# Designed miniproteins, single chains: the designs that were tried, part 5

Each design is a single chain, and the fold is of that chain. pLDDT is the mean over its residues in the fold that is shown.

## One batch from the design tools (miniprotein)

Design m148
Fold by ESMFold2-Fast:
Structure m148 (fold): chain A 70 residues (1-70)
Amino acid sequence: MIKSITVGAPNLVRVEGEGFTSEEDITIKLNGKDLKIVKLDENVVTALIPKGASGTITVTYKGETKTLNI
């Protein structure tokens, strides 16, 4: 389950939740393009935002979807 999506310095998306077991079960996109996951643990996934990028972050995990505008 996705609990929160936050953006922090240095240009990282932080997704908090529970049960994150594989990068195959989670997708993080900016304007429909996949972001690079840089860290995955059972409660937090972190992805890199390209420098100067803006738009809609979309997180999908096991059929649940949440968005954040940046």
Scores: mean pLDDT 77

Design m149
Fold by ESMFold2-Fast:
Structure m149 (fold): chain A 77 residues (1-77)
Amino acid sequence: DIDRGIADILYAMGLLAVEKGDYETAARLFEKAAELYEQSGDKEGARQAYNTAAEVYRKHLGDEEKAEELRKKADEL
């Protein structure tokens, strides 16, 4: 499962970006990981990644609308 493997790598890169304080990069990496988890049929992985991206948008980027959009995507999986 190539898509899931790439999603795992992107999610790990997102965590590293958070540790570096690069929240814009982290949010994009978590969003891309969520898309790839969803494409691979890993609904739990996609839900986790969407929720993690939403938390970065809300908590670090101040984008509550984008955070809510991503949480709704997670809930619809």
Scores: mean pLDDT 87

Design m150
Fold by ESMFold2-Fast:
Structure m150 (fold): chain A 107 residues (1-107)
Amino acid sequence: LAEKAYEAGKKIGELAAATPGVETVLISAAKDMEEAAKALAEGAREGSKGSAKVEVRLSDDPATIAQRAIGAAIVAPKASNDTTAALSREAKRALAEAGLPLPVPLD
């Protein structure tokens, strides 16, 4: 799991580095998915090569833990809505290819 999470993170980080205006890659996960979240974040740092800040947010919410939720959001405040939607879809695809659950919605 951690190795697949790292590879997914690396793809997400590379996508962030290739996209102008990306500021942050936010990794969100249930607390029991902490190891996978850390691997995903390390991959994202490697892939982005410092072009974006990588943050990890863990949730103690019982529903989030029950779903074993893990996800990544690419934050590009000045990008078009179409670009932001495409980045979101590609990040979700990379996670799905790694066998990870869909991202937890960020409020």
Scores: mean pLDDT 73

Design m151
Fold by ESMFold2-Fast:
Structure m151 (fold): chain A 83 residues (1-83)
Amino acid sequence: MSEKEKLILEGEALDALGRMAYSLGDYELAVKLYEEALKLYEEAGAPGERLARVYENLAKAYEKLGKYEEAEEYRKKAEEYRK
């Protein structure tokens, strides 16, 4: 397994755990897990579509935390990465 492949697999695991935390109502944990997944995906040079999905999930989690300014910033990043 290459270093990039390892980073993508670790990012996928953290992204999946973040979605699980969100579904359980633990939005602070979801944010932390999504942010770690983003770091790994960016380091691996993952496709923009993958980054866009994580940014969208971060925006949703921040909205649930009442952090509307952060949510707006992450939604804008998600739209940029979908282009």
Scores: mean pLDDT 86

Design m152
Fold by ESMFold2-Fast:
Structure m152 (fold): chain A 65 residues (1-65)
Amino acid sequence: SLDTDNAETLLNIVKDAVATGKGKLSKDAAQAAIDEAKALIAKTTDPEAIKKAQEAIDLAKKATK
């Protein structure tokens, strides 16, 4: 679905940013990714899209620690 494709794209962007940052994201970059993922979750009932968006949130949070 479009929601799943959007969530996958966001997850890949976060993965690439974390790799480029040697496992770290700035708080601003992480918050932007979290906000976008939450917006995706809020507008969809697709469980695959929700799962991928949640993975992006979890990865972004971990990368700021």
Scores: mean pLDDT 84

Design m153
Fold by ESMFold2-Fast:
Formats: structure tokens, C-alpha cells, sequence
Structure m153 (fold): chain A 69 residues (1-69)
């Protein structure tokens, strides 16, 4: 399940971030919520999380691009 892969990658990316537990949870929730809301973006969100990009910014950019399509 691609959504489960996004959940795992988002947790790993958040765990590597030198931020508070609350901020980590926000990062994880943002990626998972975006992937569930726009399943067609799930693969790109997964790649962003795995590549260690700034996850929040990457997810926001992907969602904006999709909404403008």
C-alpha cells in the first residue's frame, strides 16, 4: 500500500529532524494527510520524504502544483 509506505517514510524523515516531538508529529501528519487527500501525489510525497528534502515545503509545493492542474 503506497499510503503505508508514505507513513513509514514520513516517520523516518521526521525522526531524523532535529526538532521537538510536537513538530515531528506535525511533519508526519502533513505528509500522510496530503497523500490520503491526493492519492495521485503519494508517489511524489514518498520520494520527497526518502530524499530528505524539507518535507513540509516539498508537500506544500506538490499540493499547490496539483491544485493548479
Amino acid sequence: DLIEEVEEAAREAAARAPVSEAARKVMETLAITAARRYPELAEEILEAAREGRALRGAVDALVRAHERS
Scores: mean pLDDT 70

Design m154
Fold by ESMFold2-Fast:
Structure m154 (fold): chain A 72 residues (1-72)
Amino acid sequence: SMEEIQKLDEELSRLGGELGEAVAAGDRERADELLGKIEEKSKQIISLIKDPELKQRVEEHVEALVAALRAA
């Protein structure tokens, strides 16, 4: 539902803010934990995509982005 999407978006926005604070503080351990939570919330949103081809492409892009951010 739209309400579920809004709730997930609000949670992602909050996690993004916390990630920014962790990065500014140089806290890599906290940043890694927050990236894991962001990945899980992103996967929940992706699970709502009905087109299987689009779903797979978005999943692959999100996984690549998270891997790149963890490697940085």
Scores: mean pLDDT 76

Design m155
Fold by ESMFold2-Fast:
Structure m155 (fold): chain A 64 residues (1-64)
Amino acid sequence: SALTREQAREMVDILDSSKEPITVRELSKRTGVSVATLQRVVPMLRPDESAHAYEGLIRQAFDL
């Protein structure tokens, strides 16, 4: 399934408001977007790593 710009903005908003590090798997669970869908946009993305490391790439991919 395709990731929408609205879903990408929601992800960035979650990361920006988070007081604690969120993993890619946790971000996936919170948004309902699969890790595989995220890897379609960011192929180097690792599910067990901090999603904050990929925030810039998500913003760039969706012009946020």
Scores: mean pLDDT 81

Design m156
Fold by ESMFold2-Fast:
Structure m156 (fold): chain A 50 residues (1-50)
Amino acid sequence: GSLDEALRALVAGDYDAAIAAAEQFLKEHPDNPLARRLLEGARTARAEAA
């Protein structure tokens, strides 16, 4: 996945898709702090929505 894909999923409220895209991006870029923060934000948003 891409950060753009993860962000679009997050703003659409599809937190599972946002998490999956961010995790896929982090496999190739494990040191990317923006991707890590996006993933954490998506996980938090999913927890708050539950």
Scores: mean pLDDT 81

Design m157
Fold by ESMFold2-Fast:
Structure m157 (fold): chain A 63 residues (1-63)
Amino acid sequence: MAAEELLKLAEELKLSEAEKKLVEQIAELVRNGDLESALELAKLIADKELREKAIEIIERAMA
């Protein structure tokens, strides 16, 4: 769910290819259960809206 939600968010936002690749890497970490690394990578997202939503999705998956 969380990984799918992240990928859907990236699809709805007009992101650069670099940002799409970053979100895909975060989604892969979430799918593998590496939520700590996913959270650290999400903090590197340049777009504020995407960053805040990605962090929220990951933190919700950690609960």
Scores: mean pLDDT 78

Design m158
Fold by ESMFold2-Fast:
Structure m158 (fold): chain A 55 residues (1-55)
Amino acid sequence: KEKVLEKVREILSKIPQEKRDAILEIVKDVLEEFDVDEELILKNVEETVEEELKE
């Protein structure tokens, strides 16, 4: 789980810190409550970052 969170933090480094913290909390909650595939988590985070980067 920690390795997934570190990868998520790295992907999130492309967006403002305020939004990073919100997304990271959601990912932590999902990982704590559900045994979710690491690839699925990372893909969803990348999609979220791409949407945030559309200005």
Scores: mean pLDDT 73

Design m159
Fold by ESMFold2-Fast:
Structure m159 (fold): chain A 84 residues (1-84)
Amino acid sequence: SGAELIRRIAEREGLPEEVIDLIVNEGMSLTEAISKLTGEKITREQAREARRLAEQGYSPEEIAKKTGISLKAAELIAEIVRRS
Protein backbone atom coordinates (compact mmCIF):
# COMPACT_ATOMS: atom_id res chain seq x y z
CA SER A 1 0.00 0.00 0.00
CA GLY A 2 0.99 3.64 -0.37
CA ALA A 3 1.03 4.14 3.39
CA GLU A 4 3.42 1.18 3.81
CA LEU A 5 5.75 2.61 1.15
CA ILE A 6 5.72 6.06 2.81
CA ARG A 7 6.50 4.44 6.22
CA ARG A 8 9.46 2.51 4.75
CA ILE A 9 10.86 5.67 3.12
CA ALA A 10 10.43 7.70 6.34
CA GLU A 11 12.13 4.95 8.40
CA ARG A 12 15.07 4.84 5.93
CA GLU A 13 15.36 8.66 6.22
CA GLY A 14 15.59 8.19 10.00
CA LEU A 15 12.50 10.19 10.95
CA PRO A 16 11.42 9.95 14.62
CA GLU A 17 8.50 7.52 15.19
CA GLU A 18 6.12 10.29 16.38
CA VAL A 19 6.74 12.15 13.07
CA ILE A 20 6.28 8.94 11.02
CA ASP A 21 2.97 8.23 12.80
CA LEU A 22 1.57 11.68 11.94
CA ILE A 23 2.64 11.35 8.28
CA VAL A 24 1.48 7.72 7.79
CA ASN A 25 -1.61 7.52 10.06
CA GLU A 26 -2.88 11.14 9.82
CA GLY A 27 -1.70 11.94 6.25
CA MET A 28 0.34 14.98 7.32
CA SER A 29 3.28 16.46 5.43
CA LEU A 30 6.64 16.56 7.26
CA THR A 31 6.21 20.32 7.94
CA GLU A 32 2.63 19.78 9.24
CA ALA A 33 3.78 16.91 11.51
CA ILE A 34 6.59 19.00 13.04
CA SER A 35 4.20 21.98 13.46
CA LYS A 36 1.68 19.75 15.31
CA LEU A 37 4.34 18.21 17.59
CA THR A 38 5.81 21.63 18.52
CA GLY A 39 2.49 23.54 18.70
CA GLU A 40 3.56 26.21 16.18
CA LYS A 41 2.83 27.14 12.55
CA ILE A 42 5.95 26.43 10.49
CA THR A 43 5.96 27.62 6.87
CA ARG A 44 7.46 25.52 4.06
CA GLU A 45 10.10 28.26 3.58
CA GLN A 46 11.10 28.12 7.28
CA ALA A 47 11.29 24.29 7.16
CA ARG A 48 13.39 24.36 3.95
CA GLU A 49 15.82 26.93 5.39
CA ALA A 50 16.07 25.06 8.72
CA ARG A 51 16.93 21.85 6.82
CA ARG A 52 19.59 23.69 4.77
CA LEU A 53 21.21 25.14 7.91
CA ALA A 54 21.13 21.71 9.61
CA GLU A 55 22.83 20.15 6.54
CA GLN A 56 25.56 22.82 6.92
CA GLY A 57 26.13 21.77 10.56
CA TYR A 58 24.48 24.65 12.40
CA SER A 59 23.33 23.94 15.98
CA PRO A 60 19.59 23.77 16.80
CA GLU A 61 19.96 27.06 18.73
CA GLU A 62 21.42 28.85 15.66
CA ILE A 63 18.81 27.28 13.35
CA ALA A 64 15.99 28.54 15.62
CA LYS A 65 17.59 32.02 15.78
CA LYS A 66 18.09 32.26 11.99
CA THR A 67 14.68 30.85 10.91
CA GLY A 68 12.34 31.97 13.73
CA ILE A 69 11.12 28.42 14.49
CA SER A 70 11.14 27.08 18.06
CA LEU A 71 14.19 25.33 19.51
CA LYS A 72 12.12 22.10 19.70
CA ALA A 73 11.32 22.28 15.95
CA ALA A 74 14.99 23.06 15.15
CA GLU A 75 16.16 20.07 17.27
CA LEU A 76 13.71 17.77 15.47
CA ILE A 77 14.79 18.98 11.99
CA ALA A 78 18.48 18.65 12.96
CA GLU A 79 17.87 15.05 14.14
CA ILE A 80 16.14 14.19 10.84
CA VAL A 81 19.06 15.64 8.83
CA ARG A 82 21.63 13.83 11.06
CA ARG A 83 19.90 10.49 10.33
CA SER A 84 19.64 11.12 6.57
Scores: mean pLDDT 78

Design m160
Fold by ESMFold2-Fast:
Structure m160 (fold): chain A 72 residues (1-72)
Amino acid sequence: SVASVRELLEYLGLPELDAEEILARLQKHGDAGVPLGEVAPEIPEEKSKGILVRLVGDRVLAMIPGKGLQTF
């Protein structure tokens, strides 16, 4: 959902980014994991590097290096 994308952006310190646009792009990838930097190139590389994101239902799953699997 848009709320889940907003939670991810807040976690990254980027609450100002367009969560609705990022959700629309992420929805085009289905259930496949995609690098966050490909979905949201507006996120600085130092924050997106190595993060894989996917939609599962209305939630965003993010595999974050050093943090593991996070659910938003």
Scores: mean pLDDT 83

Design m161
Fold by ESMFold2-Fast:
Structure m161 (fold): chain A 61 residues (1-61)
Amino acid sequence: SILDELLAELDRLAAEETDPERLDRRASGLLQKAAATGQLSEEEQREALRRFLELVHAARA
């Protein structure tokens, strides 16, 4: 699904990018592009946002 692909891409970015600020910018861009497709439901958008926040927070630790 589009959500599964987005979550996999977010995980890949987090593995490649160790700088939290750069990860935030790159991942935010992915979330915006995904939302712009109109193919994600509100619930799927919330799930992607939750994963994004978790990954950025973990990178700051």
Scores: mean pLDDT 83

Design m162
Fold by ESMFold2-Fast:
Structure m162 (fold): chain A 68 residues (1-68)
Amino acid sequence: SPIVDRFKEEALKYAEEKAKGKSDELVDEITEIALEALEKASKAKNEEEAKAALEEFKKRVDELLAKW
């Protein structure tokens, strides 16, 4: 789905930007969160589900980075 593919690309770009210059351990954790978000987005049946997966992903990454 073009909608799901777009949200997947946005999630990957966000993960790459947030992982830039971080430790290997933190990069691995961001990557794990990104893979979970990609799995949810790939199973999304509509744009609303894809948006929800993207927002949850961003929130989880932001909360992780707030602890570092």
Scores: mean pLDDT 78

Design m163
Fold by ESMFold2-Fast:
Structure m163 (fold): chain A 69 residues (1-69)
Amino acid sequence: MEEEIWKEAEDALFIMQVAIVKRDAERTGNYEEAVKALERILKDAEERGVSPETIEYIKKVLEELKKKA
């Protein structure tokens, strides 16, 4: 139970980081900076072994921001 709870907390933390980066990019128009931040977040998420759904979400947002950069 404890390990599962902390893994869910890590997933939520990464989802929040992605949402913040996306919102800041939309507010500032600085999509290149957002792409670099998301690439770093994606690598960290993969290293920490977060859920496949969370990894796919990060990849999807990264692709959307790359199109706007």
Scores: mean pLDDT 79

Design m164
Fold by ESMFold2-Fast:
Structure m164 (fold): chain A 82 residues (1-82)
Amino acid sequence: SKEEAIKRIEEILEEAEEILKEIRELGAEELAKIAEKLLEEIKRLLEEAKTASDEEAKELLLETEVLLGMLLIILGVAKLIK
């Protein structure tokens, strides 16, 4: 449902904020800037989901899952290069 999709996007946003915090704590300043842009995109998708149809909200959730995957890759790189 749209409500379930929105709730999952909200949960992903919280995860994304924690990932950004970790990247910043690692001192990976340039990667943190990239992560900040992805976080802003997740916030945009959340706002769009609130006014979307059920089908559109499901698609926006899928896009949000992809962005979370990208953030996890960035965190992995930050841990390797410091």
Scores: mean pLDDT 88

Design m165
Fold by ESMFold2-Fast:
Structure m165 (fold): chain A 64 residues (1-64)
Amino acid sequence: EEDLEKGQKLLAEGKFDEAISYYERAIEKDPDNAEAWLGLARAYSAKGENSKAAQYGKKAVDLE
């Protein structure tokens, strides 16, 4: 989906807060999107928020 792709691009550019916003939109549309949860985990990890990164990463793994 476009929101997921935009989030991935922004994450690669180091725009972590914008990436998080797009990943959250992707999850609102499809809560079973493991890639979006993994994207949130990566963005929060890059910001140093390891507890949130671990929680979102577990969500991604639990989905597939």
Scores: mean pLDDT 82

Design m166
Fold by ESMFold2-Fast:
Structure m166 (fold): chain A 66 residues (1-66)
Amino acid sequence: LDEIKELIRKAIEAAVEGDTESAEKYLKEIEKLVSPEAAELVRKAVESKDIEESQLLAIEALELVE
């Protein structure tokens, strides 16, 4: 769980910084560790241009991982 949370945080931070290569790398790692539904929410958070929406989607993904 802590590892997944850290990967989600890193993916979103990379996306916000415009580092799409690192964001995609973290997304691929997350997809291997979580359900398809949680992985889709993380991908939407990374692709979102709205920081607030990105944070809400990340929280939802973390709730699904429980």
Scores: mean pLDDT 74

Design m167
Fold by ESMFold2-Fast:
Structure m167 (fold): chain A 65 residues (1-65)
Amino acid sequence: AEALLEEALRALEAGDYERALALAKELAARKAYGGVAEVARAASEKEAYDLAAALAPGAYEYLAS
């Protein structure tokens, strides 16, 4: 599970937002919402707002818990 988060964050750092989104969706499918929240936060910090918005439901699931 953490390996997917590490890969998603590396993809985001490399500017590969499509790969970052795909990996974050895998995290959400595994109910690893804390990881989805981390990717959404990193995307927002890099001003990748479309990616951050796509991840918001999964990130909210983590924050609501």
Scores: mean pLDDT 73

Design m168
Fold by ESMFold2-Fast:
Structure m168 (fold): chain A 120 residues (1-120)
Amino acid sequence: MVVLTESGGGTFPEGGSVTLSAKVEGLLFEESTVSWWMERPGGLMELVATIFPDGKVVYDPRVAGRFTISRDVAKKTAYLEMRDLRPEDTAVYYAVVAGFRKEDPSRFVLAFGEGVEVTV
């Protein structure tokens, strides 16, 4: 079974910082692509950042310079560091992982976390 365990949400002041984490189980994590998405009040899903297996990263221009995506392969955990928080960053954040199942590497899966709420 593929499991994404997200953490790090809460209520934060403007100008503050938070690091969200997503622990990934059941996938070949080192070979997986991880992205973070935000769902703003009103239900629109927007891509925030992506990290690829080769270490390449891509950011939405609106958060470039404030947010940093990273991963720790040994801990099987992806991170989104959010700095200089603004009221517009208020959203539910979802980790989305695209990769091969550990129990059956012939199978490609797109797995979604349950979401982590951030209020600024």
Scores: mean pLDDT 85

Design m169
Fold by ESMFold2-Fast:
Formats: C-alpha cells, structure tokens, sequence
Structure m169 (fold): chain A 110 residues (1-110)
C-alpha cells in the first residue's frame, strides 16, 4: 500500500498514525526494512513531523548507517529544537563517528 491509498481509505490523521504504528511494530520486531518503509510513508503524509524524522534516524542508527541517522535526527531538531531524545541520540551518533567533543555537547543539551 502507498501513503496515498492509506489517506484515501482512512484520512490523513488516522493514516499517519496507523503507518507510524506499523513502523513502530516492525522496528520493535527488528524488521528495519519494513519499519523504514512505513515510517517513510507516514512522513510523506506529514513531512513536518519531528517524530517521523526521529524514527527514521533510529532505523538508520540500528542499521549502522550513522551518517543517515545524523541527517534525520538533525531534521527532527530543525522542526522541534526541544526534542530531547533527538539531542541525546545525535550525541550517540557523534560518539559512533568518533567525534567525542561534539557527542558531549549534544548529550548536555538532552
């Protein structure tokens, strides 16, 4: 199913919530490919969702793609600078990239 079909069937708000819920279920099961698919579909409905960008960052972090995780956590913070979990996880990304001074700064903002 595409995001457009979900919106047509359920409306925008319910479609976003259902797709995010599916993404969360697959993420919890360790199925990162399907988690990524459903989070991206939710994000296509609401691109201003800091949570959706954060969820994409979490998937890429679990996949070991720290550069993409960084990019998506930064997007979440552009939308919501008060998103403490994104500050913390971005600290972990900098630590994985060996940038310990930056990691410390981001942990302190969390």
Amino acid sequence: LTAELWVKTYGKELAENLLTGLGNSYFKQGNYELALKYYKEALSINPESARAWYNLGNVYFKLGNYEKAKEYYEKALEINPNFKKAWYNLGEVYEKLGEYEKAKEYYEKA
Scores: mean pLDDT 86

Design m170
Fold by ESMFold2-Fast:
Structure m170 (fold): chain A 64 residues (1-64)
Amino acid sequence: GPEMEKALRMVKGLELLRQEMGEELAIRYAMLNLGLSEEQARELLRLIDEGRYEEAAELVLKNL
């Protein structure tokens, strides 16, 4: 649905941000803008590394 599509775009944006600016800035971005804890932000990045984008998006949605 639209919310999942939005979350997937946010996840892909975070992946790109990490690639361009590094992991620590991506973690800080996720904490400030996605409402995630540091542990949740690190889990989100791990799900991205594993290609588990739908699960990463679900983690974002649960914290909106």
Scores: mean pLDDT 87

Design m171
Fold by ESMFold2-Fast:
Structure m171 (fold): chain A 60 residues (1-60)
Amino acid sequence: SAYEEILKKMKELLEEGKSIEEIVKEALELAKKYNLDIPTSKDPLESLKNIIDKAFEELN
């Protein structure tokens, strides 16, 4: 699913040592590509939480 691909990408970036801002940016770009409606925030940590929350909502 689209959310599995987003979570996979986020995990890869985290393992590469990317910042939370970069992880969120890449995840939101994938969400946009898949036409997913994810609430965004000026705070990268809040955006990260929104992405994870939506993924868990959709993936069980």
Scores: mean pLDDT 81

Design m172
Fold by ESMFold2-Fast:
Structure m172 (fold): chain A 70 residues (1-70)
Amino acid sequence: TARRVLEAAAAVAERMGVPEAAEHVRKALEAYEAGDLEAAEEHARKAEELLAKVPEEERLAAFREVLAEL
């Protein structure tokens, strides 16, 4: 489930037009699968910071749309 959540988060970032955040989410997933939780958390934090620049309503709508598929 954690992998699906991270893949969904990358899809949300790309849908919102923030490919840099999507790259950080993908790197977080790669680090998580490699067992490097510190790197995974760092990349996740950077993705969240980038996504925070998107208006809250648009960010939440995109996130809910992607999560509804899980």
Scores: mean pLDDT 73

Design m173
Fold by ESMFold2-Fast:
Structure m173 (fold): chain A 60 residues (1-60)
Amino acid sequence: SKLEERLEEIRERLEDPNADLLELDIELGVLEIEAAVLKDEETLERIRELQEEIRRKEAA
């Protein structure tokens, strides 16, 4: 799906140590709203996992 493709792009960008974590967090927030509207629980779970990864990287 288009939503899943966008999520994979964000995941790949997150592998870059110089990634803009704030920008990625904002983009994930938009995808979370879209996934919630679609009731796509699997995608919502994946989004939450990536949000937690961003929080860990920000804390480091």
Scores: mean pLDDT 82

Design m174
Fold by ESMFold2-Fast:
Structure m174 (fold): chain A 74 residues (1-74)
Amino acid sequence: SAAALQALKDQVYPIVGQYLKDLGYNLAPGNLEQVAQQVAQYVYQNPAKAVEFQADHTELLKYAEKIAQDISQS
């Protein structure tokens, strides 16, 4: 549902935002929102992995960084 995706995006946004900031990314707010949305969609489409991502954010953060790199090069 749209509500479930929004809740997941709201949960991942501060985690992803802080990680990318720590790496030196200076994304416009709209681009950071897009990264968080794509990360949330990935987790939503892979519910079995959602439990794993709560235990270890490493794979989720690597995915976020890849999206940020793709956006920055566009």
Scores: mean pLDDT 79

Design m175
Fold by ESMFold2-Fast:
Structure m175 (fold): chain A 62 residues (1-62)
Amino acid sequence: SSAAFEEGVRLAEEGQRAFEEGDYETALELYDRAIEAAADFPRLVAELREQRERVEAAKREA
């Protein structure tokens, strides 16, 4: 994969860890950065947007 794709995946993994720890603000920031890094990869962007939506929903219920 390209460096941009790998960076997007890495940032998303960090976002998932923050989400699991209940740090919704950090998770959203990391997912936003992941989406920007993955901008040229539409399938990855779609997956990351879904993950970000789950964080937003959890934050609203917190």
Scores: mean pLDDT 87

Design m176
Fold by ESMFold2-Fast:
Structure m176 (fold): chain A 76 residues (1-76)
Amino acid sequence: EEEKRKKEAIEYLNKAIQALEAGDVDTAIENLRKAAEAYPKYKNILDNLIKQLEAGADRDVLIAFAEIVIGIIKSE
């Protein structure tokens, strides 16, 4: 059950990264929300990433942070 939630969160985070690389902020926000719903342990971190995106933060910095979150989830 936890492995399924981790897999879903990683899939949504990868979709968010792809959307950010394509410049599609709306799709990135939607996928970050889905990742937070799939694995609530990181909801606060992911909600903060969404706030930064909505505020127009540097997309490259946010992509790097999302990749770090994926790495943390994989290491569990």
Scores: mean pLDDT 83

Design m177
Fold by ESMFold2-Fast:
Structure m177 (fold): chain A 72 residues (1-72)
Amino acid sequence: MEKLEKLIREALELMKEAEPEKYSDEKVEELAKEAVKEVEEALKTVPEEELLEGLEKQLEAAKKVLEEKKKK
């Protein structure tokens, strides 16, 4: 769970860096809490490894968005 929560927060922080006007600190915390709850429920039926792989792909996508914005 801790690894999943860390990955969720990292993804949200990258989204915030890419679109700071749309993602405030408050919104990021709310989204993180909701995502953690959803992941906790999913862990009852889905292996943590599978969820980690999915979140890692989302994190890579978020990094790509951030890089694209930095290049202008």
Scores: mean pLDDT 74

Design m178
Fold by ESMFold2-Fast:
Structure m178 (fold): chain A 90 residues (1-90)
Amino acid sequence: MEKKAKELTEEGKKALEQGDYETAVEKYRKALELDPNNVEALINLGLALFELGKYEEAREYAQKALDIAREQGDEMAVLAAATLLAIIEG
């Protein structure tokens, strides 16, 4: 499962880099089905949803990413998730 989740996360990153936000959402959703607490996938899914104008759903994933990043002590992920939330809420 972890290896497959990583492959889906990499495919999502490639789609995000290309501005293909719909494909990025599909890949990150599948990654999160396999690894629900993948902070990188949660942040990038939130970002892709924000770019698609799905602000409420983007906020939900950004908040979940922030909560998990805080639990893991990942200061960079906390900053990234908090920054995304500020953009969505502001």
Scores: mean pLDDT 86

Design m179
Fold by ESMFold2-Fast:
Formats: C-alpha cells, sequence, structure tokens
Structure m179 (fold): chain A 81 residues (1-81)
C-alpha cells in the first residue's frame, strides 16, 4: 500500500509539472515530466498489486501512470519537428 500511494503521489506531482510545462509551450519538459509520472505510477501500481493493496490504491497509481503517458506522448509529438 505504501509503495502504491508513494507512486501515485509522485505521479500526481509530475503531472502538475507536466501540465504547467505544456501550458508554457515547453513540450520537451512536458514529455519528460509526463514520462516521470508514468514511471512512478507504473512502479506504484506494480508494487501495490504485488503487496495485495486495496484496488482503490492500485487504481490511483494506475491513473497517475495513464495521465503521465498521455502527457508524455503529446509532449513528444509536439516537440518532434
Amino acid sequence: AEAARAGAAAGEEYIKKAVAALKAGDYKAAAEYGRAALEAGLAGEAAGRAAGAPAEVVLEAGVAAGLGGIVAGVGKLAAAK
């Protein structure tokens, strides 16, 4: 549960930074923060599932990973060319 919550919290902070970068037009930074959110969320989700954490905690980490992946993808596409 702790690892899943830590991953979700880290992912949320990276998502906030990614959104701020995206609004500023810094697509490279947005992609980097989005990727960090994805990695933190996925690590938290995997740790939560392995530890038998409540579905809600695992879902929070999964949501952070999904949002991070979306922002990373958008940032990379916008930064390319």
Scores: mean pLDDT 74

Design m180
Fold by ESMFold2-Fast:
Order: structure tokens, then sequence, then C-alpha cells
Structure m180 (fold): chain A 75 residues (1-75)
């Protein structure tokens, strides 16, 4: 059996997923700055400290850019 996340961990995980979607949506629309701002707001509301938010956002942006580069190269 998998260890079920706590209610707090579940909220944090959901916030990271929402932040990732905001960044991807922003990148696809050519509005990365708006996507990053929205992602930061989502993570802050979920209780992440600013230092951790910066790390998460940076990682998500890098991951999203890599995904778009792979998709562009395949097209």
Amino acid sequence: PLVEPSEEEGRRNAAIVRAANAILDGLQQGKLDEGVEKAREILREAGFPDEEIDRIVQALVQAAQSLLEIDAAKA
C-alpha cells in the first residue's frame, strides 16, 4: 500500500500541479511572465515560503521549456 499524503501535503501537491499548468499555459500563449506570476500566487496561497516558491517556479519553467523544445523538434 502507498503512503497516503496528509491533507497538508495533498494541498501542497495540488498547488504545484496548478502552478505547473499556469506556467505551461503562459509559455504556450507567449506570456511566460503572467504564467510565472500566477504560479507564484498559487504557491503562496498554499503556504510555501518565498524562497521555496522561487525554486519551484524555476524548476517548473525549466521543465516546461524542455517539454516545448522536444515538441517543437518532433514537429
Scores: mean pLDDT 76

Design m181
Fold by ESMFold2-Fast:
Structure m181 (fold): chain A 65 residues (1-65)
Amino acid sequence: MTKETAALIRIVAEAIEAGVPVKAELKDDTLIVRIEGVSPELAEELAERIRKIGEEAGLKTEIVY
C-alpha cells in the first residue's frame, strides 16, 4: 500500500466517523477533499485533521467547501 492510498483511506474514515459527507480524490501528490453541507466550524475541524494526515504522508492538501 502506498502512503497516498493509506492517507486517502484515513481521510475517508475520519469523515465517516464525523458524519460529514466528503468526496476525496488523489491527483499526483495532491489530496483534494470536498466538504459540503456542514457548519463552517465542523468543516474547519475536519479540514485541520485532513491537512495533518496529508502532511504526515508528504502530500499537498486542497480543501474545497
Scores: mean pLDDT 78

Design m182
Fold by ESMFold2-Fast:
Structure m182 (fold): chain A 93 residues (1-93)
Amino acid sequence: KDELKRELNELLVEIGRLVYEKYSKEKVFDEILEELEKAVEAFANEDYESAKEHLEKAKELVESLENPDKELLELIEKAIKILDELIELKEKE
């Protein structure tokens, strides 16, 4: 549904904002941004499987930090869940 795509777009924007705000001084910042950028590009191409893989990598990088941000991890998990729903909907078409 178009509503899921809109919700995911809003989540991806918020995830990027929090990464920039909280981790712009961290060693892995560029790697987290790169994975998020790849996830956004894959989503724009309706490649939901690749978008999910890149969000999972971004989550892993955030979890590798000494003090991982719980809010950011929760937003990434929500985005992954929406991607799973979009994958299921595409399969049923």
Scores: mean pLDDT 82

Design m183
Fold by ESMFold2-Fast:
Structure m183 (fold): chain A 59 residues (1-59)
Amino acid sequence: AARERLEELARRFGLPLEALEAAVDALMTVQGLDREEAIARLERALAGARAAREEHRAA
C-alpha cells in the first residue's frame, strides 16, 4: 500500500526509496501526519519543487 506509492515517487522523481521513507517518517514525526497524509504532502512538495526547478533551468 504506502510502500508502493513511495516506490512510484522514487521512480518519478529519481530519488532513492530510503530517502523518501526518511522524509515520510520526518513528516509524520514533526507534523503529526499519518503515513497517507505524509506521502500526499511529500508528493505535492516534490511536484512543486520539480516545477520550480524546471522553470529555473529552462533557457
Scores: mean pLDDT 76

Design m184
Fold by ESMFold2-Fast:
Structure m184 (fold): chain A 73 residues (1-73)
Amino acid sequence: MAAELREKVEELERKLREAKTAEEKARYVIQLDKVAKEALEAGDEETARRAEEVAKRAISQDSAVAKAAAQLM
């Protein structure tokens, strides 16, 4: 459901703030990408956009996170 996906995005955003390593942050970025795809398939463009924004912000803050996420994609 859209509400569950939105809540998942908020939890992943919080976990990204708490994460200490680039590898851990990259795993949350991958999870956000999956949530964004699920939201798009469900027709929830707002939740998909939010998940993409959170992931993009994490990648932009740390080049190590960006490299780790790219390798896992």
Scores: mean pLDDT 79

Design m185
Fold by ESMFold2-Fast:
Structure m185 (fold): chain A 90 residues (1-90)
Amino acid sequence: DLAALRALAERVRERLIELAKEEGLSDSMILGLETVIDYATARGLAVARQESVEAGLEEFRNLVEKALKTQLDEETYQRAVEEIDRLVAE
């Protein structure tokens, strides 16, 4: 269901931005993360429409996790991935 994928992406966005603020990321870094998550959401939804919701979720996760690994330290990255895993499992 595309609506479920969209709702999941929004929950991931909200939680990751909260985590970034808690970890003291700068406003410019937070804006960069928001931009990547918004792009990943658009790409994931496009893939979901053409292929499957599962493929769309994989594309979303791949883009978000790749950006997080590049921008965050290892400990914060691991916490962010754990939050994504938790939200996906719900």
Scores: mean pLDDT 86

